Designed miniproteins, single chains, continued (5). Designs and how they scored, part 12

Each design is a single chain, and the fold is of that chain. pLDDT is the mean over its residues in the fold that is shown.

## One batch from the design tools (miniprotein)

Design m16389
Fold by ESMFold2-Fast:
Structure m16389 (fold): chain A 99 residues (1-99)
Amino acid sequence: SAVEEVKKKLLEKEKELIEELAPKAEEIVANNPPPEEKKKAVAEMMIEAIEKMLEYLEELLENTTDEKAKELLEKLKEELEKAKKALENMEPLLKLQEE
């Protein structure tokens, strides 16, 4: 089905990104930077991965006419856009302590 084809392509892209990012993640762990520097380095790495995945999702959406496959891609795009915005803004986990 179109949904299964999209899922396969997404899994292949995820594997590609994991292989690309694994050395960077290992370097962060090996360097054992202070917590705030580690948090920033991880966030920057995740933002890069999200941007690459969002670009790929847009390409898949342009070539997809199946409604269920489009719904899956649009949902993933929305979730990734929210994750990117949260990482970029470094939103605090405890919003109740801010106002």
Scores: mean pLDDT 78

Design m16390
Fold by ESMFold2-Fast:
Structure m16390 (fold): chain A 85 residues (1-85)
Amino acid sequence: SEIQIGQDEAVKYLETKDDSAISSQTTGAFQLLQVGVEVKKRLLERLHGLYSQIIEHLKLQKEDSKSIAFYEKELERVKTKLSQV
């Protein structure tokens, strides 16, 4: 299911907040954000695994290069998002 948050903005916001001044009131927010980041990371890791399996299956089935290229591009998007989490 989709959460109502722009993923790229959410990642940037989280990274900026992790690098910002830490206070006692901010600590609770950091813990909640860490849980959100961990869930997002797990979903991205699952997508990475699924796209990798799809690409491998398509290569084994000798499917056309366009289908393979499409999923390789989607895999690179997932890798980019994983590197930002």
Scores: mean pLDDT 63

Design m16391
Fold by ESMFold2-Fast:
Structure m16391 (fold): chain A 105 residues (1-105)
Amino acid sequence: ELAELLAAAGVKPGDRVGVVAPTAESADAVAAALEAAGLRVVAKIATGGPVDEEQAREAARRAAAAGADVIVVVLDSPSAALVRRAAEAEGLPVVDVPEVARALG
């Protein structure tokens, strides 16, 4: 399921991933699923909940600094959109993981 979403976004095994999630527990769970799919998690970023533009830029910069090839975001739609915009400035693609996919784990 997660692997299919990543493949559809052009992500391949061995790619370096930055994870942005609302809690450390959420980030760890997503990271474990990504590693099981053959990806390398280089950054885990817990936002503490919904993000503003400054927090979104900080998250994108941290992922880029860690050497991420892609960012996987597990946030509400407005927060995910802010992270996507910030990631575009860093030249990083973003994959939104729906909350439904997370709840099915």
Scores: mean pLDDT 77

Design m16392
Fold by ESMFold2-Fast:
Structure m16392 (fold): chain A 85 residues (1-85)
Amino acid sequence: AQEILELIRRVEANADGPREEVLALLEELARKLVEEGFDPAKVQTVLDALRRLLETGEPASAEEQAVYKEVAEWIAKLKEELEKK
């Protein structure tokens, strides 16, 4: 639980850092999200679309953006639950 919160904070703190470092942190966060029961296919969709954007500049499709929103909302809820004690 605390590991996910730490990873989220590290991603936020390094959002303007080197792309490779941000991507590595996001991949570690994705692994922890799957361990917490989030759908691995949805996590993979977000990572693939983000990696494609960073490597080629191609934006996410409408379907991928819907998955982004779902993952982002789930992460936000999880972050709030982990921070609220």
Scores: mean pLDDT 68

Design m16393
Fold by ESMFold2-Fast:
Structure m16393 (fold): chain A 120 residues (1-120)
Amino acid sequence: DIDAEVNKFFDLLKNKKYEEAAKLIKELVKDPEKAKALFNAFINRDLSDEEYQNFLNALKTLSDKEAFEVAHRLFKYVSLEDIKKLLEKIKKNASRSTYLDWLSLMINARPEEHEFLSKL
């Protein structure tokens, strides 16, 4: 049940279980269907600044190589328009610092779109 795994991930983030959240997302993003569901949950859920920041904190428990691979796999199968929707939602609901950290993560995961993303 993809919805149960996605819900478990966000529960771990809410409880600041960063290492467990990082371990779970590493497995989830290996499956393109689960990666898309997880990405869409970031758009469709009413997340706070703290919850967006908790995702970044979970990635910081991984090596740079593992964090890059997770971000790449999470964003690989989504359209540029959906990336823009997520960034606009984070910009509205989170601090500027959290927004810029997420923007940097997306630019690094999708370097071919750097010029477009850097203008957001």
Scores: mean pLDDT 85

Design m16394
Fold by ESMFold2-Fast:
Structure m16394 (fold): chain A 63 residues (1-63)
Amino acid sequence: MEAEKKINELKEEASKAATRGDPQGAIDAANKMAEEAYKAGNTDLAEVFKASAERIRQAAAEA
């Protein structure tokens, strides 16, 4: 419900941050999405968002 809406907003922010060449902004957004998913009781979704933050961090380190 409310968590899904907030997660979708953060997902769009993460995408925009990545497009601007701001990997830290994208990582921060993904971590916030994981926290919102966890608060909603959706641990599987929180793990997906944590994995996304890890991917962004690795991609930024390789670039």
Scores: mean pLDDT 77

Design m16395
Fold by ESMFold2-Fast:
Structure m16395 (fold): chain A 112 residues (1-112)
Amino acid sequence: AEEERLDEQLEEAFRLLEQISDEVFLELLPGQIRGRIVQLKSPDPLVRYRAARLLAELLRRATRLGEPGKEAVEPLIEEIREALEAALKDPDPRVREAAREALAALEELLSL
């Protein structure tokens, strides 16, 4: 199914992200977050779903890095929160669920 194919593509994207060094990841992180925020406004629900899932993974990795990850995300916190709060009201239930997971990841990062 399309959901199964998207999950496989997301798993591969997550695997590739883990191959990037922490230093390179932190350099790319602000741009990746901004890109996902833009994609959350896409008319395509699959693009919005993928963006929410990737944003959650980016935030989880930032949390695993501790203070450096939190520092890299801090300038974007309000943009992320606004985008995810809007996505919680998305007509697609997959997007709403992914947004809930991403928001939970953001709150975990902020609790560091």
Scores: mean pLDDT 85

Design m16396
Fold by ESMFold2-Fast:
Structure m16396 (fold): chain A 71 residues (1-71)
Amino acid sequence: SAAQRRARIAQLLGQQIDENSENLTVKDLEAMVRLAERYGLPDELLQRVLKIAERLNDKETAERLRELLRG
């Protein structure tokens, strides 16, 4: 189901952030944002990705994440 797919994507991305947050690149965040836009992710996970985007000074990805959090 769509709900099961979203839950699995959220789990895998959450694990990647938990294990490798310090090594995530702008390209990794762009891939995560595309998954969020396509499938939807929990606000808690979007906020975690946003903090990493802000740390990397990735303004484009940060704004896309803020739009997802507002909508």
Scores: mean pLDDT 85

Design m16397
Fold by ESMFold2-Fast:
Structure m16397 (fold): chain A 61 residues (1-61)
Amino acid sequence: SREEERARQIAALAEQLLKNELEQAKLQGKTLTPEELEQLRRDARADAEQLVALREEILRQ
């Protein structure tokens, strides 16, 4: 379904955004707490949802 495809796109983008944040933390020598990691996961998911919604809006034009 379109909803399933959208969910997969959001999940894939969220994973990519999280991996980028984890790599930056690693390069800076930062050790993340479980709480900080969960916050990064939530932020990545929210950002992914926003970006997918924005892309869909642009494509409707």
Scores: mean pLDDT 86

Design m16398
Fold by ESMFold2-Fast:
Structure m16398 (fold): chain A 110 residues (1-110)
Amino acid sequence: SRAEELVRRAEELLKEAEKLYKEGKLEEAAKKLYEASRLAGEAMGLAIENGDEEAYRRAMEVARRIDKLIDEVKKKSSEKNRELLRKGVSEMVGRVLRGIGDAIDKEHPA
């Protein structure tokens, strides 16, 4: 499914971010975490919209791992990188909320 595809891409971006973090490339890691956050949020939103419980669980697990690495990068990062990471979390949450809204609209078209 589209949600499963987005989960796989978010997982790939998270692995890239983990490698960059270990290499001390904090700005590049923050950028990858921002992208991973967007895709994980979109995957969760689509999974909710389509009632795909397994895709939702997978997306949630990836989102938890993203959040954990965001906290680690923030501790070692400049304010610029912290701002980008905050935007990533906000984007993830916003996309989840949009998916919930789309699911409600499908049941109550008005």
Scores: mean pLDDT 82

Design m16399
Fold by ESMFold2-Fast:
Structure m16399 (fold): chain A 70 residues (1-70)
Amino acid sequence: MEESGERLRALLDEEGRALLDQLMAAVEAKDWGSVTRLANQLYALVRDNPEARAALIELLTEIGKQMYAA
């Protein structure tokens, strides 16, 4: 998850990195409502960048595993 997050962060602009940092903080807090909101905002931001989109999907898959393991 950290590796997927860092890879995505490298592909994002300043606004995207701020959203990603908020998403990771929400995951640590187990605030799944904020995770969903921030994930949707990031997805809209990266829609036109296939590499960033793939990195986001990978990160969200790992986050989903943590949600469903709880």
Scores: mean pLDDT 79

Design m16400
Fold by ESMFold2-Fast:
Structure m16400 (fold): chain A 59 residues (1-59)
Amino acid sequence: VVIPGTLTKEQAKELAEKYKINVIVAGDGPPITLEQAEKIIEELIKSGKLKPGDTVVFT
């Protein structure tokens, strides 16, 4: 799953631990807040597009 926006390493680690997913920051996309990233991840989980153990790429 690819999400537009970039995160700090700390934010990526927090999301990975909270949701039990792999988080990769791969680009120089516009910076987003942790709250924005959490909202996107929760919507993906709710819609069934993201499961525990899946990989999310922020770019």
Scores: mean pLDDT 78

Design m16401
Fold by ESMFold2-Fast:
Structure m16401 (fold): chain A 86 residues (1-86)
Amino acid sequence: SELEEFLREARRLLEEFRKEVAEIVGVGTDLDEMARRSPEAAAAVREFRRRAMELLREVRAGRISPEEALARLREFVKEQLEKLKK
């Protein structure tokens, strides 16, 4: 239940992050199209995905709490969006 809620929230964060980045760049959410317009924006989305997958493995292994993993993802999204909007 708690893990399912974490997975749902992590997915929402990724989807919102991808949408906002795409909107800033003026393209769709496809990473290849995004990379052609802004390599930095595409790199940020790829890095978020890599971090999310790593954190999911850590949560499943019981090495980190779902709450802490979600907080780390949320912090990363906030920092990247603020950087890209400037």
Scores: mean pLDDT 80

Design m16402
Fold by ESMFold2-Fast:
Structure m16402 (fold): chain A 94 residues (1-94)
Amino acid sequence: MSPLEELMVTLVEMALQELRDNPDLDVDEVVQKTMEVLDRLLAQMSREEQIATLERIIAVVERELAKVPEGSAAHRGAVRLLERLRERLAELRA
């Protein structure tokens, strides 16, 4: 994994952990801030690197989603992140 890819995976894992630790946080705000940071990091990569990195992050979020209780803030956050990441991946593949 590249250093940038590792940083992005860590950021996503930290965002989901923050929602587990602070379930009163605005899930949509946490997701939005996470996506803004990810988009800035992705902008430094080639299109092919962005696709590969997004596929890796999606796999990480899918694994984390399987570990959280359905209906929790962390579950909602993971679902919203997957939606946003899959949309971004589809745009890059078009």
Scores: mean pLDDT 84

Design m16403
Fold by ESMFold2-Fast:
Structure m16403 (fold): chain A 84 residues (1-84)
Amino acid sequence: GPLQEEVDKEVEEALILIHGAVTAVSLGAIDINSKTEIEVGEDGKTARVTIDGVTSTATGQENPKAAVDAAVENVARKLGLPVV
């Protein structure tokens, strides 16, 4: 099975929660229709995530999921969102 599909599903679920939390707090601080793009590197340890034109990359992670989670966290920090 494609690692990308499983990773994308988990990241989509996390991003929905982030968007929901921000919408609940500030009503329109983040557009709920914000475009999300996810790319996992061939090494399975690197990910690049773009949310609403804001891009971040994580490298040297243990697996593809960890890489995507770290990249999402980095984007959230750039957007001023809470990180877990």
Scores: mean pLDDT 62

Design m16404
Fold by ESMFold2-Fast:
Structure m16404 (fold): chain A 87 residues (1-87)
Amino acid sequence: MITEEEAREILARFKRDSEGLIELIKKLVEEGKIEEAREIFENTLKANDGAVKKVAEALREDGHEEIAKELEKAWEELKKRTKELLE
């Protein structure tokens, strides 16, 4: 059973790691390393798309619906922000 404290920590960590990824991609794009930035983004999609869905489902099963929704929204925002940087 995931506690509310653990659920909040999962969300906070995801948001922190997401900002770190955005900053890394921005830096690589500014340095002209667009292919490296794309590879990092594509690897993130492969690693996290299914994992985020499973974590959100586990959060819902333990009664943390609002945190699960925020996690899913944070993932969609991360995908949108990184895609915009790579256009």
Scores: mean pLDDT 84

Design m16405
Fold by ESMFold2-Fast:
Structure m16405 (fold): chain A 81 residues (1-81)
Amino acid sequence: SDQALLEAALAEVERILNEVLDRLKAGEKVSVEEIEEAHERVMAILDEALAKIKDPALQALLQKAKEYVGRLREWLIEQAK
């Protein structure tokens, strides 16, 4: 179902973002390059889900997720300094 595709995409996105966040919380260095690579992976997952999902309400949720991920990327880059 479209909902299952959305939930699976968001779970994988959360996993990737938590990998970066957990390293920062542990006091590890995370480079801007690593943050950009994680962002690219996340955007690819969201774009693939958006291409498969036909429900316009769920498409809107994915677009909102992309917006929030963009803001998180900006915050993570500031933390990498």
Scores: mean pLDDT 84

Design m16406
Fold by ESMFold2-Fast:
Structure m16406 (fold): chain A 68 residues (1-68)
Amino acid sequence: SSQQWAQTVADGAEADVRDARSPEEMRQLLEQTQQQAYKEAMQQVKDGNTQSVQQKADQLQQERQQLS
């Protein structure tokens, strides 16, 4: 059932989160987030939505400044 599948995925995610407490795992998660944002920006450019790309770029720049 979908509930049993969801429980299995949740159990796996909990184990991954427990193991991902290391600084290296945190760096990998941040890298994946940046790669995903870049892919989304590229798709928006192809669709002619340059405003959406600019908004996403501004958001990421602000987040980096807040972490400093």
Scores: mean pLDDT 58

Design m16407
Fold by ESMFold2-Fast:
Structure m16407 (fold): chain A 98 residues (1-98)
Amino acid sequence: SAMEEKEKKLIEEIKKLLMELTEISEEEAEKIVNWMLNPTDYKEELPEEVLKKLTELAEKAEPLIEKLIPEAEKAAAAGGGRVTVLEFLIKVLKETKK
C-alpha cells in the first residue's frame, strides 16, 4: 500500500540520520529504529555502546523534543498514527544535525 511505502521510506531516512549523527553501523541503526517503534516486542537490551551513543544523541535533542512534543501529540491525536511519529522523529533528528 502507499502508506507502507511511505513508512518504509521514512524508516530508511531515520536510519540514515542516526548513522550520520552517531556514527553507528546500518545494522545498529535498524535495531534502534525497530526498538523505538516496537519497544514492547523487544526483550533484548541494545548493546551498551549503542545505548551510550543514543543517550548522547537524546541529550542533544532534548530541547527540541520538549519544544516539539505538544505539536507531535496534537498531530498523533488527529489520527496520524505511526507515520506522524516517524515524521516527528525525522524533524527532531534533522534539527539536531543543524
Scores: mean pLDDT 71

Design m16408
Fold by ESMFold2-Fast:
Structure m16408 (fold): chain A 96 residues (1-96)
Amino acid sequence: SLIEKYVAKAKKATTVEELEKLIREYIEEYYGKKIGDRIHTGMFTDAAGVVGLGLDIPPGHVLLSVTLADKDHDGYLDEDELREAIELLLNNRKRT
């Protein structure tokens, strides 16, 4: 399945850049739409939840990362907020 594919890829991700690519690719592939300057928090949370499974990140930490990055609370992440959310998400993973 698509979810299993991205969980497997996420297990090998070691950098913010790799995680950002996986999240963007998942949203584009799953929802069938290209990512613009603003991403709905629900779409990001779905994608981050999938990669988070591969990174052993608890769902609560995914939600917290999105909430903290959405500074104006408009339900969308701009490019800078998206990058911040991804950095917060990766920093919450267990070290192997």
Scores: mean pLDDT 75

Design m16409
Fold by ESMFold2-Fast:
Structure m16409 (fold): chain A 65 residues (1-65)
Amino acid sequence: SDDTELLRQQLELLQKMADTGNPGQARIALGEADRLISYARSRGDDETVALGEEVKKRAEEVIRK
């Protein structure tokens, strides 16, 4: 559905923010990914949940540096 495509595009942008290595951008990506994961779970979109969890993991790695 269009909503699924938008969620994945948003997660892709958050992944790029985390990949910059900037802790401020990574913190924003972490918070926004959490919101998108919650929404994807409410829709039963397990694949998007998994993608969001990978974004969170990457953001957490950057924040710990």
Scores: mean pLDDT 84

Design m16410
Fold by ESMFold2-Fast:
Structure m16410 (fold): chain A 63 residues (1-63)
Amino acid sequence: SEEQILNLKNSGNEAFKAGDYSQAIDLYNEALELAEQQLADQDTINAIAVNTLKAAVNLVVPK
C-alpha cells in the first residue's frame, strides 16, 4: 500500500539524518521496489531516488 511506501521512505529519512547511510539506502531501496510494484506517482519515486543517491554519495565519500 501507499502507507508502506511512505513508512519505508520516512524510516530511510530518519536513518539518513542519523548518519546511518547504509540503513537509509536499504530502506529507500525497499520503498522504491514497492513504489515500482504499486505504480506510485512520479513525485514519490523521484523523492526516494534523490534521497537514495544522496545517501549513497555520503556512504562512499563520508570524509
Scores: mean pLDDT 77

Design m16411
Fold by ESMFold2-Fast:
Structure m16411 (fold): chain A 92 residues (1-92)
Amino acid sequence: SLREEALRLAEEVVAKIEELARLTGDEEALAQIPEGREALRRAIEEAEDLEELLRRLEIGLEVAELELRRAEGADEEALERELRERSAAYRA
């Protein structure tokens, strides 16, 4: 179901954000992970438009993956360009 797919994507996004925070030593971000996870779970359970929420989660996953690759030593200039393009699409 779309709700199950959204829950899986949300957990994948949170997992990548957590991995990024651990790699960068961002203890403040790590402390906020449980609250963010719970907020996403509630949003998915209460969502009236699951297709729109799924689209937003897919974009969030792409952004998280790009940030994780940057932290792992990928080309920052290329990743910054991709992130700006994806962020612009997300805000449209």
Scores: mean pLDDT 78

Design m16412
Fold by ESMFold2-Fast:
Structure m16412 (fold): chain A 76 residues (1-76)
Amino acid sequence: SPENTKRMDELVEKAKEYKKQGNYEKAGKLLEEAAKVSPDPNRKAALLQLAAQYYKEAGNEEKAKKLQEESERIQK
């Protein structure tokens, strides 16, 4: 839906800004939210992979692993 795509894009832009500030925890959280509103499975999987990378960078290994596993399940 156009509304979901717009919300996803807004969340991705906010995540980019937090990453630029070095706040990987918030960047990862925003990408996780963007993935939830993404109607495209390929886009959702990509957003979850990126969120997992940011959570790992933030030291949140458990969250990173869960999101990586979710992304891999979507791509099958």
Scores: mean pLDDT 87

Design m16413
Fold by ESMFold2-Fast:
Structure m16413 (fold): chain A 68 residues (1-68)
Amino acid sequence: TPTPEQQIQQGVDLTRGLMRALHDGDWERATQLVAQIEALLASITDPALREQVLAAMGRTSEEVAAGF
């Protein structure tokens, strides 16, 4: 079973991948990454952990967007 830290890191990694795919116009990869993000979030039953993952993803998207 993934640890909370691993689930947070998965959310961060998937968000980085999604932001890169969107910037590159790789729409097919972007749709695959969205499906993986949805699956990750659906697997998290702890609402506090889900909030932590979402917050980490949000910070990651802001950081990546600022770098473009």
Scores: mean pLDDT 85

Design m16414
Fold by ESMFold2-Fast:
Structure m16414 (fold): chain A 77 residues (1-77)
Amino acid sequence: MQGQITDIVSQAGAQILALAKAGKVSEEAARIGLSGLGAILAGDFKTAEELIKKAGEIDPEAAKIVQDALQQAKKIS
């Protein structure tokens, strides 16, 4: 259900923003990760995977949050 995907994306986005605010992840990787979450919400999993890879090249912690969200979204899609 799209509503369940929205909840997954919202939780992952809040986590990325909290970590970026705390200085625990790079702001650039957080921005790329948030774009990946937007792709997940749109059902564009290919773009999400490409953005996860780009975020991971900068900060693997940010990439992991988006990757976990993508895996959860795929289970309910």
Scores: mean pLDDT 83

Design m16415
Fold by ESMFold2-Fast:
Structure m16415 (fold): chain A 92 residues (1-92)
Amino acid sequence: SVEEKLKKAEELVEKAEKEKDDKKALELAKEALRLAIEAAEEDPERAKEIVEKVLDVAGKLSLSKDLEISIEAGVLAVEAAVELTVLDRMLK
């Protein structure tokens, strides 16, 4: 259900924000974005809140000293920014 996807995405992004291991934080943030995108058409306002948090996490992880994590986090930040543009248009 959409509600279950949104609740799971919220739990995942909150866990990502608190996660000290950059690789685990990245995996949690990626899954949160995927679920938010899947639920975006049904609840774009709530999906936008999740995607904004994913973008913040991705931005922080892009500063990682691990080059692979930094690159993957940069890609995630771009994907989240694109989704925010789509969601903003849906909400207008």
Scores: mean pLDDT 88

Design m16416
Fold by ESMFold2-Fast:
Structure m16416 (fold): chain A 68 residues (1-68)
Amino acid sequence: MISQEELDTALVEIHVATLRVAYKNKKTKEAGEEMIKELERMKERFAGSSPEAQRLIDEEIEKLKKEL
């Protein structure tokens, strides 16, 4: 049985991976900024849901900002 928290975390992981692949293929400043914007949207959308999902989003935002 999959919990709501597990589903939310899995959805975030899939979405992050998809955005990362898109950014890696483009490698433009605009693509990086768009990815950060989408990650911030996801963080707001999943606020109060899964702490692990929020942690994954925060880590990816920080990592991407460091890459830009």
Scores: mean pLDDT 77

Design m16417
Fold by ESMFold2-Fast:
Order: sequence, then structure tokens, then C-alpha cells
Structure m16417 (fold): chain A 75 residues (1-75)
Amino acid sequence: SPEERARRLEKEADELYKKAVEAINNGDIDTSKEYIDKLEEIALEARRLGYTEVADRIAQKVMELRKLLEKKEKE
């Protein structure tokens, strides 16, 4: 169902978000960028499929990670 597909995308995004946060905390900048790129791909897929609320939540996670990464890179 569309609801199950949306849930799957959001679950995948949540897992990637956690991995990205850990990579940033560990100073693994390259790995964190790869996870952020994958999150952006999932957000775009959710948006293309019409799962607007899911896409918006994932996009918020991307923005949070980008801010965290930028702060870490400037240290």
C-alpha cells in the first residue's frame, strides 16, 4: 500500500540519519556526506511519489545534518 511504502522510506531515512549523526560525531566527514546524499535521494523519491509529509520530514533531517556537518567542518 502507499502507506506501507511511505513508512518504509521514512524508516530507511531514520536509519541513515542515525548513521550520518554518528559519522559526523566521529569526524568521518566523507562518510557523513555519503549518508546525507542518500537521505536527499530518499526525500526526492518520497516527493515524486506524493508522500509530501514524509518528504518534508526527511528534508528537515537533511537540513539538520547539513548544519551539524558545517559546524564540524569549521572546527
Scores: mean pLDDT 87

Design m16418
Fold by ESMFold2-Fast:
Parts: structure tokens; sequence; C-alpha cells
Structure m16418 (fold): chain A 66 residues (1-66)
């Protein structure tokens, strides 16, 4: 498994736990928008990842996670 993708998965799990969001919902959003998320995982740009998740899930508080 790619190290950057593994770390990205760990980040998504932490967001799910912290904000009480079903992981399956986060995973579905990421898969549907993989072209946007995969480059951020590879760059380890967790701030932009949090901001994009906050926008797509309509949960502004997620942007402050990083």
Amino acid sequence: MNEALREGGDFLLEVAEKFNIPFSKIEQVVILNSEKYVPLFEAKDYKSLAELLAEELNRPEIAKFV
C-alpha cells in the first residue's frame, strides 16, 4: 500500500471519529472526488484535505482539524 494513501486513510478515520461522521460517508465523498483528493494525499496537504472535506460535507468545523 502507498504510504501517503495509508496516512490519508488514517487522517480520514480521525476526522470521522472527531466529528462523529460515518466513515462510509467520508469514504464515498473521497471516492467520488478522487481526482481532487488523491493529489492532496500524495502531497500530504492535510490542511487542504480538511478544507475540502469541510466544504463537501458542509461541516466548516472540519477545516480547523489541522
Scores: mean pLDDT 77

Design m16419
Fold by ESMFold2-Fast:
Structure m16419 (fold): chain A 89 residues (1-89)
Amino acid sequence: SEQDKLIEEFVKELEELTKGSNPETIKAVREILEELKKKGKLTKEIIEKLKELLLNSDPTILQILKDLLEGKLSAEEAAEKLYEYLSSL
């Protein structure tokens, strides 16, 4: 699907930018994108905003990823918080 292509292209780009140094973080990002896809909220615009904030080490995005990695948020909860934040910008 077009959504699957968007996820795979984004993940590949993140892997290249990090040179494979953050596999746990990349996995967490993939899980969030898959949840956004399930909810019909995954768009090119959302991906571009997320990419910009990740490259700038945005503290809100990093906290959401940290909470997901530590099991404080489910992937669904992390995706909902991320979407609300990105939509407010």
Scores: mean pLDDT 81

Design m16420
Fold by ESMFold2-Fast:
Formats: structure tokens, sequence, C-alpha cells
Structure m16420 (fold): chain A 71 residues (1-71)
């Protein structure tokens, strides 16, 4: 799952929910993997305002080296 998340994030920054929908995996699984990757410094999280006015976390790979290690 970590490699699949990294591959998706190589294409575009995505929220945890968007990753779960794109990869067809449970949101809880994606959130756990993203937390592990964030704690390891392999992904960054940025708060973004959604169209409904709520704040969501958008994730991206920290750098090209991080992408290589995960893929």
Amino acid sequence: TRARIAAALLEAPLSARELAERLGVPLSTVRRALRELYEEGLVDARPVRAPDGSLVAEYSLADAEAARELA
C-alpha cells in the first residue's frame, strides 16, 4: 500500500480520501500509511480549504528521493 500511495502522489497532491477512492483501499488503511510516511519525512501535509469551507489535509511527496525510495 505504501508504494501505491507514493505512485499516486507522484502524479498529483491528494487528500487521504482521494487516495482511498483512487486506490480502492479503506480510508483507515490510507490514513495509517500516510501517518507512517509523514513521521518518516517521506510526505508533507498541507491544509487546504475544500469547496464546502472545511479544511482538509493534502499530501505530497517530500522530494524526488523520497519518491524513489517508496516506488
Scores: mean pLDDT 74

Design m16421
Fold by ESMFold2-Fast:
Structure m16421 (fold): chain A 109 residues (1-109)
Amino acid sequence: SKKQLLLEIIGLLLQAIGLEFDLRRLDLPEEVREALLRALRAIIEAAQLALKSDLSEEVLKKVVELLRRALDLVERALRSRDDDERLRLAERALRLAEEAIALIKREEK
């Protein structure tokens, strides 16, 4: 249902905000921190746009899937001990969040 999808987007938004706060406690190279922050900020923007837009249930399902996958990649990056892997995962997460933003903006007519 549309209501369940909106609640899921709220949950993903809160998760992304929480991860952004957690980054302050991690000793990460600046390049890695910046990449993860960019990905998380894009996820937050996508979630906020989705909540403000009157989107169909089909579009909301696609947005939820993209944002869930993006957050999973950020969490995998945070668990990694390889900075190159962290950067690759952060970049993939950013692309998924940007895809969600583009989808939402296209449907805003």
Scores: mean pLDDT 89

Design m16422
Fold by ESMFold2-Fast:
Structure m16422 (fold): chain A 91 residues (1-91)
Amino acid sequence: LLERLRELREEVERAPLSPEVKEAVLELIRRAEEALRAGDYETASEYLTHAALLLLAESVDYELAGDEEAAEAARRLAQRLLALAAEIDAA
């Protein structure tokens, strides 16, 4: 799980998202990593879900601005974060 979160952090860093969105998402992923290290799977799942919801909201803003590449990247990352959150919640 921690390795997969590291890979997700690297994908967020590479994604064509605004710096402010990247910072917010990366902070939530970092908090999820801290929760996982503490054995708090519920809190980790909640942080990843919040990161995904933020990306979904930002994807709408990117679409309205005409930035289809950023919108698609945000949706793809959100789907991966939700899938990982569900896996953690089921563990």
Scores: mean pLDDT 85

